# Ledger of designs, part 85: designed miniproteins, single chains

Each design is a single chain, and the fold is of that chain. pLDDT is the mean over its residues in the fold that is shown.

## One batch from the design tools (miniprotein)

Design m3140
Fold by ESMFold2-Fast:
Structure m3140 (fold): chain A 77 residues (1-77)
Amino acid sequence: SEVRAQAKRALQLVAKEHPEEFQAVVDAIAAGDADAAVARLRKLVTELLDKQGVPEAEKDAIVAAVEALVRAQTAAS
């Protein structure tokens, strides 16, 4: 899916531009704290997409997809 691909790309860019912040997300996932991981990633991804000029509706869809990926990864851990 296009939205899922965009979400994965956004996560890769966050990891590249904000490695320390992304490590905190990984640590939260490992600790089973999906809410902390989602809250941090929501801020970072939203700021990234704003910087890239992504329209609000597409931004909301990508952020929701990121949240779903993080919660799925936390549940799988």
Scores: mean pLDDT 82

Design m3141
Fold by ESMFold2-Fast:
Structure m3141 (fold): chain A 60 residues (1-60)
Amino acid sequence: SLAEELAKLLGISVSTARRAIELVKEKGILNTTAEDIARALGISLSTASRMLSLLLSKGI
């Protein structure tokens, strides 16, 4: 799944990856910042930024 792929690539838990995907789907990718993800999920800004880039590349 996308969540499992993101978790493996970013070194985070699958549950954290799933929460990030849900957040982006709820807010919309164009309305979601790396700061939003980092604060909501308790992850670093660098990890959140990489996650956002990966989600954009997957067409989310």
Scores: mean pLDDT 84

Design m3142
Fold by ESMFold2-Fast:
Structure m3142 (fold): chain A 58 residues (1-58)
Amino acid sequence: SSKELEEEIKERLLEKGFSEDIAEQAAFYGVMAYRFQGKSREEAIKIAEELAKLLAKG
């Protein structure tokens, strides 16, 4: 489900050392891309990871 994907992405980002706030925000946007923009699960994860990196830079 979309909720399971969001939790998986959040956990993955936390394991990579991102803060809880960044991981939560990036996971949310990744899942939105999956649900509403026709992105695959793999694309949603990649979008979330790239957004987390961008947010971490300021």
Scores: mean pLDDT 86

Design m3143
Fold by ESMFold2-Fast:
Structure m3143 (fold): chain A 58 residues (1-58)
Amino acid sequence: MMDPLRQGIREGLSPEELRKILEEALQTASKEKIPVSEAMARLLEEAKQERERREREE
């Protein structure tokens, strides 16, 4: 089984960062009535964008 959590690990996110994303994805999924996997994918994309922004600040 392949899920967004595994995708995050593949993208090089830390376990702590993935845990925060998962917790936020659970809240987002409940609030927006979408699957956790979809919320997780959206948050992983946001985390990737934030990391890119931090790299630019170097």
Scores: mean pLDDT 70

Design m3144
Fold by ESMFold2-Fast:
Structure m3144 (fold): chain A 85 residues (1-85)
Amino acid sequence: MEKELEELKKEYEKLLLEVRKKLAELEKEGKEEEVEKLKELAKKRIKELEEKFKDLKEEDLEQVKEALEAAIKMLKELKEEIDKL
């Protein structure tokens, strides 16, 4: 189970970097208003997930795993929304 959490964390980090890269490209293309809306939405969603992570004890590995899976899903959805712009 520990290895599963490490893999999920790595996937989360990779997706986060990819989303940040796509947002930076959109800003250069002059789509700043659409990008700003997505950033605000992403900040709120990520903050909610981070607050859940903060409240979770490391001994509750199943809840931590579920929170990471939810974060990954949100980042994938954000990436799809960016790709539609």
Scores: mean pLDDT 73

Design m3145
Fold by ESMFold2-Fast:
Structure m3145 (fold): chain A 60 residues (1-60)
Amino acid sequence: MDEILELLIENAVKQQLANNLSIDEAVEILEKYLKENTNLSEEEIEEIVKRAREALEAAR
């Protein structure tokens, strides 16, 4: 799980940087992907999205 979580955060950061997406757009795409393709709880998805947002903000 931790490895998949890290890869998902990394992918969100890369997509934001490569496509000049806003942080909000990048995290929205990640959240939708997690809700549609995983059995993670709402709390787990929120935690992943929060970490992705922090990583994206740090990269700017």
Scores: mean pLDDT 73

Design m3146
Fold by ESMFold2-Fast:
Structure m3146 (fold): chain A 90 residues (1-90)
Amino acid sequence: MSKEQRIQAAEEHRRRGEEALAAGDYLTAAQHYLLAGMYYSDAGDLEKALEAYDRAIEAARRALAAGDESARVILRTAETARAGIEEKLA
């Protein structure tokens, strides 16, 4: 997959995450924001990757507060990925 294709995939997942968030589907929003962050990171857009992981963390925390325990894996994955990017930028 090219860098351009990764950015397009990230933007599509970000859009899907925004749609899910607007619908109150926090688990689906967290999943899409996590994927957006992964694609941005793979493309080297670390700033957009951090923004997407922050959105995934927020959505995952809201899903957990609503009783969706499956969001815990998403939360941990996004927090770990975010920390890895911060280490690269330091």
Scores: mean pLDDT 89

Design m3147
Fold by ESMFold2-Fast:
Structure m3147 (fold): chain A 63 residues (1-63)
Amino acid sequence: DLSARVLALVHRPDGYVSVDELVAVIRDSGRELAPGMEEALRAAADADGRVAREDLGNIPAKA
C-alpha cells in the first residue's frame, strides 16, 4: 500500500523525508506525481534533498 509506505517514511524519528525516496515510492507503486509536485518538493528540500515532515503537507500551498 502506497499510503503505508509513505507513512513509514514520514514517521521516521529524525522528522525529515528524502524527496528522492518519496518520489521513488510513488513511482514504484505505479502512480504519477501531480505536475510540478516533484519540483515543489525539491524547492522545499534542504541541501541534502530532505524536506521537514511538517512542511510536506503544505508544499502545494507554499509553491
Scores: mean pLDDT 66

Design m3148
Fold by ESMFold2-Fast:
Structure m3148 (fold): chain A 80 residues (1-80)
Amino acid sequence: SPIDVAIEVLDLAIEKLSDSFVQDYLRQVREEVRANTDPEWAELVLLDLKNLLIVLSRYRPNYRKDTQELLDYLNRKLKE
């Protein structure tokens, strides 16, 4: 389900992105996805996460490899 995919991708992003501000933001989003069982909301969260990962890869070169791996993982899950 989109909700399960969103939770899985958020958990991976929290583990890979060591910035405490980004981690706290992603944890808040994760709790919102868990509380809201709306699949459309989960799909919007995945789209917002894609946009965040693209921005982070551009402006935080030390995250570039981790953000690219997360984007590749997310794209694979969305095709399944």
Scores: mean pLDDT 77

Design m3149
Fold by ESMFold2-Fast:
Structure m3149 (fold): chain A 56 residues (1-56)
Amino acid sequence: SASELLKLAEEYRRKAEKLREEASKETDPLMRQILLGMAALLEGIAAFLEKKAEKL
């Protein structure tokens, strides 16, 4: 259902926000880039789920 997709998208956005907060405190450049990349991926998935819910 659209409601389930939106709840899942919200969960992924919250996880992405936490990863970005963790990246801001990370001193290792490689690990920081990995965390930011993971956050961007989760944000992309959330956006996809939100667009799918909008069409239902």
Scores: mean pLDDT 89

Design m3150
Fold by ESMFold2-Fast:
Structure m3150 (fold): chain A 74 residues (1-74)
Amino acid sequence: DKAKELIEKGIQAYREGNYDEAIKLFEEAVKLAPDSVEALSAYINLADVYEKAGNKEKAEEYYQRALELSDRLA
């Protein structure tokens, strides 16, 4: 699954401290599979990346999106 591969690459970029690349990869995963478990994972990881990058507003936005998507998938 291409979306899952993008999540794995995004997590690797995040671990390496490449926040811009991680954000790009997670955003692409959401675009490919917007109503999926992969998109949920991407939103959670996007929130974490933005928090580490010091963007608290974007982190909160993505946490909210993750909660909303989690409810839709249940």
Scores: mean pLDDT 85

Design m3151
Fold by ESMFold2-Fast:
Structure m3151 (fold): chain A 55 residues (1-55)
Amino acid sequence: SLEELIKENEEGIEELRKAIAETDPEDEVTRLFLELVLNSTEYVLERLKKRLAER
């Protein structure tokens, strides 16, 4: 369901933030990749929340 997708994305964002915080500061490539995934997931979550509000 749409509600399940929203919850899954919110949980994913929390895990991504944790992963970024725990990533070695010298591992710039991994940090950049995780930040890209975080930004993309946040964008998807915003769109899903808008769709839910319009139902």
Scores: mean pLDDT 83

Design m3152
Fold by ESMFold2-Fast:
Structure m3152 (fold): chain A 77 residues (1-77)
Amino acid sequence: MLTPEQQELLDRVFEVLQKAMELDLSPEARDRVGALVDEALRAILEAQQSTDPEKQQELLDRARRYIEEAERIVEEA
């Protein structure tokens, strides 16, 4: 089961992807957003599989940074 923080981050990923499609980003911006989203999703999945609360939080913090960068790209488009 997803934690509230994991659900928040996933919702933000879907929002970024939706906005990226609507904005018809340049190929360079689209590739960058895609790479950031892929890294964020990987970190969220690893956090979900982790039994160590400290490692889980480090992974979620990492995912949040990638999502924030992707959000900045779509907001500046």
Scores: mean pLDDT 83

Design m3153
Fold by ESMFold2-Fast:
Structure m3153 (fold): chain A 66 residues (1-66)
Amino acid sequence: DLDQNRQYVSQLLFDTVRQELIDAGASPSTATRQAQQIVDLVQAGRHDEALQLYHQSLSQATSQKQ
């Protein structure tokens, strides 16, 4: 089932990215927004952009530890 597989992968990716961003220092609201954007890019087949946003989000979370 393509739709169930896509939903499962998207939920797993969202939960993983959100948690990684929170652990890196992002606020829960920022982590949720950024994780959703990354999932949306993956869903759109824009994998390179999703990866770039993931790295930028982690870097930004680390910088927020001021």
Scores: mean pLDDT 79

Design m3154
Fold by ESMFold2-Fast:
Structure m3154 (fold): chain A 75 residues (1-75)
Amino acid sequence: AEEFINSLPLSEEEKERLLKLIKSSDRMAIVLYKEKLTDESPVHLFKDGEYVGTLTFAEFVAQAEQPTVVVTIRL
């Protein structure tokens, strides 16, 4: 989780806030996009503060059966 967040083009304060949100949320998704959010935009999943895997945005929306905190980040 920390290595992934540290790789994002964000301020140190924003990175710290995201890490706290990941650790305080049962399930969290981070969606990355450049110009426009699309069905193929990568979604990074976290559960109990740990990195679980990566889905496409379309796959994530179709499989969202549990309460999940979603954060979208424009690169």
Scores: mean pLDDT 77

Design m3155
Fold by ESMFold2-Fast:
Structure m3155 (fold): chain A 61 residues (1-61)
Amino acid sequence: DRAGPVKEPLPEEEVERFIEEAREAERAGDYETAAGLLIALLSDSPSDELRALLREVLAKM
């Protein structure tokens, strides 16, 4: 879209950063924080990839 869309999705770099923060929380044993971050990402940018990550985190809780 040359003119630009009505709304902007999160840039890939931002999504990557949030996923990394969620993984760091998971490594620290903060599954609640990791799940919360992934849920927030899913609300803004739903994807099968994020759903899979969330299910992985929830399985460890």
Scores: mean pLDDT 73

Design m3156
Fold by ESMFold2-Fast:
Structure m3156 (fold): chain A 64 residues (1-64)
Amino acid sequence: SEEEKTLVEEGKAIVKALSHPAMRAAVRPEDQARLDQFIDEIKKAKNEKEMAEAYKKLREYLAS
């Protein structure tokens, strides 16, 4: 769907930003491990629906 495509594009942008060396250096070690797990979940998604769901989890974590 168009909503899933938008979430996928947003997810790709956030993953790119969070994977940048400077951003990784600024993240606390405990948060770095959690972010790595969310990023890995997005990377392992096999379709747009799974990627959108994985990105929603990351977004909820970042909003907390």
Scores: mean pLDDT 76

Design m3157
Fold by ESMFold2-Fast:
Structure m3157 (fold): chain A 86 residues (1-86)
Amino acid sequence: LTEEQIAEFKEVFSLFDKDGNGTIDTAELSTFLKSYGNIYYTTVGRGGSQTLLDAEIEKIINEFDKDGNGTIDFEEFLTLMSDPNM
């Protein structure tokens, strides 16, 4: 990832992390991933406007929310957003 991309993702993350505690709600993240994924794939030309299915998003969130506490930290968010296979 470039420094510019990290800064952009940090700005996006901060929209959900109003308290600055470094975590966001998985419910908000799920909604965002659907919207952002659709925009991201259409913007970068990754094919026929594919979006993740609800089950796929849930699997991803559960994999990053290891504690089951309903929050994702910034490091996990960055890893998810930077995954080239998404």
Scores: mean pLDDT 64

Design m3158
Fold by ESMFold2-Fast:
Structure m3158 (fold): chain A 55 residues (1-55)
Amino acid sequence: DEVLSIIESFLKKNNIDYTVSPSSNSTDRLAEILNRVLDTSETVFNELRSYLESL
């Protein structure tokens, strides 16, 4: 999933550790990542949102 790859790249650039359950559904994986980022830092979540909106 292209969106998932973009998000993973963004998190890696910002040194955010994440672990995604081996879900067969890319939507579930995306939701898990977003929830983890939000729980870790609202600032990073807002930066990610702005980054995605700029694409």
Scores: mean pLDDT 67

Design m3159
Fold by ESMFold2-Fast:
Structure m3159 (fold): chain A 81 residues (1-81)
Amino acid sequence: SEVEKLKEELEKKLKELAENGVTDEKLEETIKIKEKLIEAVARELTGVAGLIARRELAKWNALSEEEKRELVLKRVELLKK
């Protein structure tokens, strides 16, 4: 599925950032993949799960570029332990 492909891409990028260090270019790529994943999940899920996914998309869209960067960086730090 589109969700599974985007999830794999996101995990690969997060692992690259955690293992090889963070660059602005790689961080921006990772943010774009995360956004695509959130959008795909909101499209594919239905019922209550779909409602929750759409709320998460709305929250993501309300974030500033700086806040989006901070969320991705926090995820990378968790992977570093």
Scores: mean pLDDT 83

Design m3160
Fold by ESMFold2-Fast:
Structure m3160 (fold): chain A 63 residues (1-63)
Amino acid sequence: GSANEQIENAVKQAEKALEAGDGAAALAASHEALRIYEEQGGDPKLKERAEELRRKAEELLGL
C-alpha cells in the first residue's frame, strides 16, 4: 500500500492498543507510524494523530 495506508494502519493499531490499555503496544505502533512518515512522507494530519497517540501512550506508561 501507499505510505499513507501504512501510517493509517499503524495509527489504527495504536488506537486499538490504547483501547485495550496496552501502553507499550500503543507506543510501539505510534513510533512505527512516525518512522514511516519520517522516511516516506505522507499526510501531515496522520503525523499529528500519531504524535497524539504517542503522547497518550506515554501518559498511560507514566512517562
Scores: mean pLDDT 88

Design m3161
Fold by ESMFold2-Fast:
Structure m3161 (fold): chain A 76 residues (1-76)
Amino acid sequence: LDALLEELRRLEARAREAHDAGDYAEAAALLREGAEVAERLAELYAAAGDTEMAAALRRAAEDARALAAELEAKAA
């Protein structure tokens, strides 16, 4: 679980750097990877009974995918 949390933090940091640099295609790809990690974390938290954290992670994944789609449109 800690390894996935650290991976999510690294992906978030890289996505932010890519966005700040104007690399929207890279930022979108990193956001989609982060969404997948967040969904895996949500499954683990739900299995552990932490429904609030699971819901927050699923919402974060949806928000990340929505932002990725917007950035993909800008990159095109």
Scores: mean pLDDT 85

Design m3162
Fold by ESMFold2-Fast:
Structure m3162 (fold): chain A 60 residues (1-60)
Amino acid sequence: MVEIVEVNGRKVLIEQQDDGKYVAQVLDEKGNSVLATPAPQPTAEAAKKELAELAEKAGI
């Protein structure tokens, strides 16, 4: 399953893996992945949280 959510004016792609875990990516205006979670997370919320921490470290 793939879901696109808008967070603070940015597109965030959330994808459920076959094992039921989730990954999240920040997309640019062209739909390209700018930042992605390094490992699948147990919930969509956990994936969003991991992505937010990575975005903070990257200055975005």
Scores: mean pLDDT 75

Design m3163
Fold by ESMFold2-Fast:
Structure m3163 (fold): chain A 59 residues (1-59)
Amino acid sequence: MELYRAKKNYTATKPGELSVKAGEVLELIDEIDENLVMARSLTTGEVGVVPKSVLEKID
């Protein structure tokens, strides 16, 4: 399982995007492109698109 941590707060601006808070841990579901991922929040269970720029990879 590949995990990411949100480095900062992000508010969804488009349908299908996921809002995240700094420190929130997400599971990678799919890489959409070099800038966007589909991820699941381990805190809320919600799935959505998050910019890679707000995420940091963890083990």
Scores: mean pLDDT 81

Design m3164
Fold by ESMFold2-Fast:
Structure m3164 (fold): chain A 78 residues (1-78)
Amino acid sequence: AAPEPSADEIRYATFVAIEIIEKTEASEANASAMFMSDYTKVKEKKISDESIERAKEMKEMIMDTKEKAIDFYKEMAK
């Protein structure tokens, strides 16, 4: 339902997740190999069509990671 997220939306969501995770010292233990591949490409600012397709397949994991990172950030702000 609804349109698929745009490449820019996926890029932005992944960048935000990366920045929050890096600032909170989160480890790679919770990330899949495929997610880490796209994570690295986004960090390099070199998102290809292949990475966009992979990100769409794992958008749930990207969004879940972002939500968990944001929740952790909110707890630290208390």
Scores: mean pLDDT 51

Design m3165
Fold by ESMFold2-Fast:
Structure m3165 (fold): chain A 65 residues (1-65)
Amino acid sequence: GKGEEGAKLAKEKGDYGTATSLEIANLSDNKKAQELAERAAELIKQGKWDEATKLANEAAKIALE
C-alpha cells in the first residue's frame, strides 16, 4: 500500500525513524493508523518531511495503541 511505499522512500533517503514508524502502521489493521500512514507517504512525495514524520509517528502510536 501507500504506507509501504512511503517507508521505502524514507529508507532511500536515510530516514530510518520515519521508515520504521510507517512499517509499524502498515502492519496494523487499524484503519486510522493506515490513513495517517498513507497521508505521511503523500507528504514524503511532496518533500514535506517534517510533516510526514509527525504523521508517521502518530500512525505508529495508534498502531501500537
Scores: mean pLDDT 82

Design m3166
Fold by ESMFold2-Fast:
Structure m3166 (fold): chain A 72 residues (1-72)
Amino acid sequence: LEEKARELEAQAKEAEAEGKNVEASDLYARAGALYAEMGDYEKAVELYEKALELNPDNKVARDLLAAIKEKM
């Protein structure tokens, strides 16, 4: 899980650098979900917030952020 989460975060950063905000948003949300599965809620929140910054219409990131904050 950690290796896959870091891989997705790296891919998100590359997509963001290329101006692919929608793709980067999706990748950040996916990386955040893996960090949440590992119990790293702080990192998950950070990545979901980054996903929403890049694409405010990312319903998945919005819903996952709301769910994770309930556990914190």
Scores: mean pLDDT 81

Design m3167
Fold by ESMFold2-Fast:
Order: structure tokens, then sequence, then C-alpha cells
Structure m3167 (fold): chain A 105 residues (1-105)
């Protein structure tokens, strides 16, 4: 089954926003950290650096408990993740997923 990189980015961003709306901030942090690591492994060095910076901003907003700041940071992260993964092939994403599983398993 061919993995759609932009579809994966949208799923990550949507999940973070839904978790924020549900007040599940610890889970939103976990998804943001995992998503940022995936993009860092798959994307160009420039896009990887930008995603790490935006993920750190999102995590800090989530830790602050400011829902509006968290939603804004999540939207910025979502947009950057979509842009970064739009440049990634399905094969590059599959390799990044395998590497992520190796690091976390």
Amino acid sequence: MEIDPVGVARAIGRTILELIDAGQYDKAIAVAETGAELVRLAASPEDAERIVQLANRLIEALKSGDKEAAKQAARDFYRAAVEALSKVTPEQLEKAIAELQRRRG
C-alpha cells in the first residue's frame, strides 16, 4: 500500500488539534514529538530544522496550558509539516518510519 506523505502530515496535525480540543495535552505533546522526529528523519535538513523549532514552540504552548496559544502553534506546525512532507517521496517516508520504530523499539 503506497503511503501518502502529505496525508500522514495532515493526520498528525489533525490529531494534535483534536487532542488539544479534548484537553489531552500530554497526548498532544507525544504526537508532536513523534511527528517532529518523523519529519526530521524524512525531510531536508532545512525543513527538519524548521519543524524542530515549531515542535518546540508547540510543546511549550501545550505545557503552559494556554489553549489558544497551543492551537496557533499546532496550526503553524501542521502547515510546516504538510510543506516539508509534500517534498518527500513515499519511499523516503517508509524509510523514516522504519528508522523511527528502530529508535523507539
Scores: mean pLDDT 84

Design m3168
Fold by ESMFold2-Fast:
Structure m3168 (fold): chain A 69 residues (1-69)
Amino acid sequence: PSEKELTSATLIVAAAATLSAAKEADTKEAYEEAIKELERLKREAEELGLEEAVRFIEEKIRELREKLE
């Protein structure tokens, strides 16, 4: 795989792990911290032009925000 493909996969895995940990904890604080981390990962993906990773992370951020409503 290219460096771009490896970085994209790494960010997607990190985002999935962040979401999973927040859902396991199932607290408002855990969801808020997970959203902050996902927003950080999204910014990194955007800076690198990783469209698939950006889309994936945006979807996970929306899912967590729904938990806070």
Scores: mean pLDDT 84

Design m3169
Fold by ESMFold2-Fast:
Structure m3169 (fold): chain A 69 residues (1-69)
Amino acid sequence: SFPILSPREARVLQALAIRGPMTVAEIAKLTGMSQSTTSRAINELKEKGLVERKGRLYSLTELGRKLAS
């Protein structure tokens, strides 16, 4: 359970924890969400310090990995 995350944010966090760094399109495909919904969830996770961007890829921060465990 992730009491500080919306269901969409939790789904993105779990996808990144399982598959490692991915593009928005790859996360959207894996989660079954639209790219727009996925981008919004990623931006919210970045604001929370749980996800970081490296070029075109998004990955979990150390805090993100801890919460996904």
Scores: mean pLDDT 84

Design m3170
Fold by ESMFold2-Fast:
Structure m3170 (fold): chain A 80 residues (1-80)
Amino acid sequence: SLEEEIKKLEEEVKRLEREALRAYAAGDYQTAIAHLERAIEKLEEAIKKAEELGDKERAQELREHKRRVESALAAVRAQL
């Protein structure tokens, strides 16, 4: 279902965030950036699916998650 697809995308985002944090801790800022950029792409896909469902609350939560990931990306880029 579309709801299951959104949940799967959210799981992938959490995995990418963990991988980005691991890369960041290792000083691999380029790899951390790549993982965060991929997480943003998956969040954009999840937002589109939530909007197609008409789930405004889910879409808002996903947009807020995307804002947090974008902030993390900006912080990592500042290390370059």
Scores: mean pLDDT 91

Design m3171
Fold by ESMFold2-Fast:
Structure m3171 (fold): chain A 69 residues (1-69)
Amino acid sequence: EELIEKGKEALEKGDYETAVSYYQQALARDPTNAEALLGLAKAYRKLGKTNIADVAEQAARRLDPNLKE
């Protein structure tokens, strides 16, 4: 949970690479963390890695179809 919060803070600050790192660490602990996958998708989108962002977003929605922006 703390890693997700740190990822969100990094996104707010515009530190997208740091956000990716925190979300990846959260996923290493829980690969089914849909919120971490959605955060990772947002960070990748900001970095211009749209294909990777799309894959992560699809994975997040498969785990939690109620996730919304």
Scores: mean pLDDT 80

Design m3173
Fold by ESMFold2-Fast:
Structure m3173 (fold): chain A 68 residues (1-68)
Amino acid sequence: AAAAQARAGDISTAARERVLKEVENLKKELKERGIDPSKFSNADLAHILALRRAGLPLDEAIAEAKKM
């Protein structure tokens, strides 16, 4: 029981840390492009990340997120 919970916790923690790093990297990229990341909601940032994972460049991902 405890071992299974520990494994689930490790996987969940790794997934959360990965998402947090992706969000931090996105915020840095936005700043490098002269875009204030505070202009985006957490939902907008998550949508931009999903579009980038699908292979869209940052500029196109931002444009698509703003249209939705």
Scores: mean pLDDT 71

Design m3175
Fold by ESMFold2-Fast:
Structure m3175 (fold): chain A 93 residues (1-93)
Amino acid sequence: MSAEEALKKFEEALERAKKAVEEGDKEKAAEALEEALEAAMAFLKNLPKEKIPLGIAAVLLVIGALLDLELTGDMETALRNLEAALELLKEAA
């Protein structure tokens, strides 16, 4: 998977997460966050060495979003963390 394909998959996962939050569907939100994590990890593997710290920061934000959702059920906080991760991935691109 290319970095561009990984970024596109992350954006698609974010859109699914937004829809799940609007529908109040925690299970679909968790699935979308898991897809976002896979996409962020794939993106990280394609980054040049100097941009790896930004990729790591994005991955950690997605992990934080998953933990927030699982432990608290706070879908809005999870979504904000996912949006922040996308901004870091775009900065790394």
Scores: mean pLDDT 84

Design m3176
Fold by ESMFold2-Fast:
Structure m3176 (fold): chain A 75 residues (1-75)
Amino acid sequence: MTITVKTSNGTTITIEVDANTLVSDFLKELESKLPLDPAVLTALLLQAIGDGITTVGQFLEKYGSTIDLTLDPSA
């Protein structure tokens, strides 16, 4: 399946991923491709785990297929 990542510069990046891929593995791949804040990725992973989400398919169902990095991190 396809996930769309919006960067702070307004650039949109599309990543192809299997719905059965672990969220942790997907977020690591995202970090390797983009200079992302590790705290944001850690927060997303902890939120997913807290909600019982383990796979990308479950993550997309709950949070949607677009990850918007243009939002300021709220404390």
Scores: mean pLDDT 70

Design m3177
Fold by ESMFold2-Fast:
Structure m3177 (fold): chain A 90 residues (1-90)
Amino acid sequence: MAKEHLERAIASLEKAKEAVEKGDQETARRYVREALDHVQAAIDATENLDLQIKLSAVEITLAVMLATGHVDPKVLEFIIKELKEILEEL
């Protein structure tokens, strides 16, 4: 089940990146919120401590973006890459 949550998180972040590249910060923030919800669901769905630690780092980064209100496309690209690498290890 954690795998499905991560796949949804990646899809939401890719949509957030498209929105930011078009200058739509409001739409980007909505997709970052959706991705954060999926990352939190993945953490809750796993008993793997290493995976929980890696996903918690992603959770903090996404939460900071939402708190500041500014979505950075370079940070999104980094997080998408990290989540794809985690998904390949599952």
Scores: mean pLDDT 87

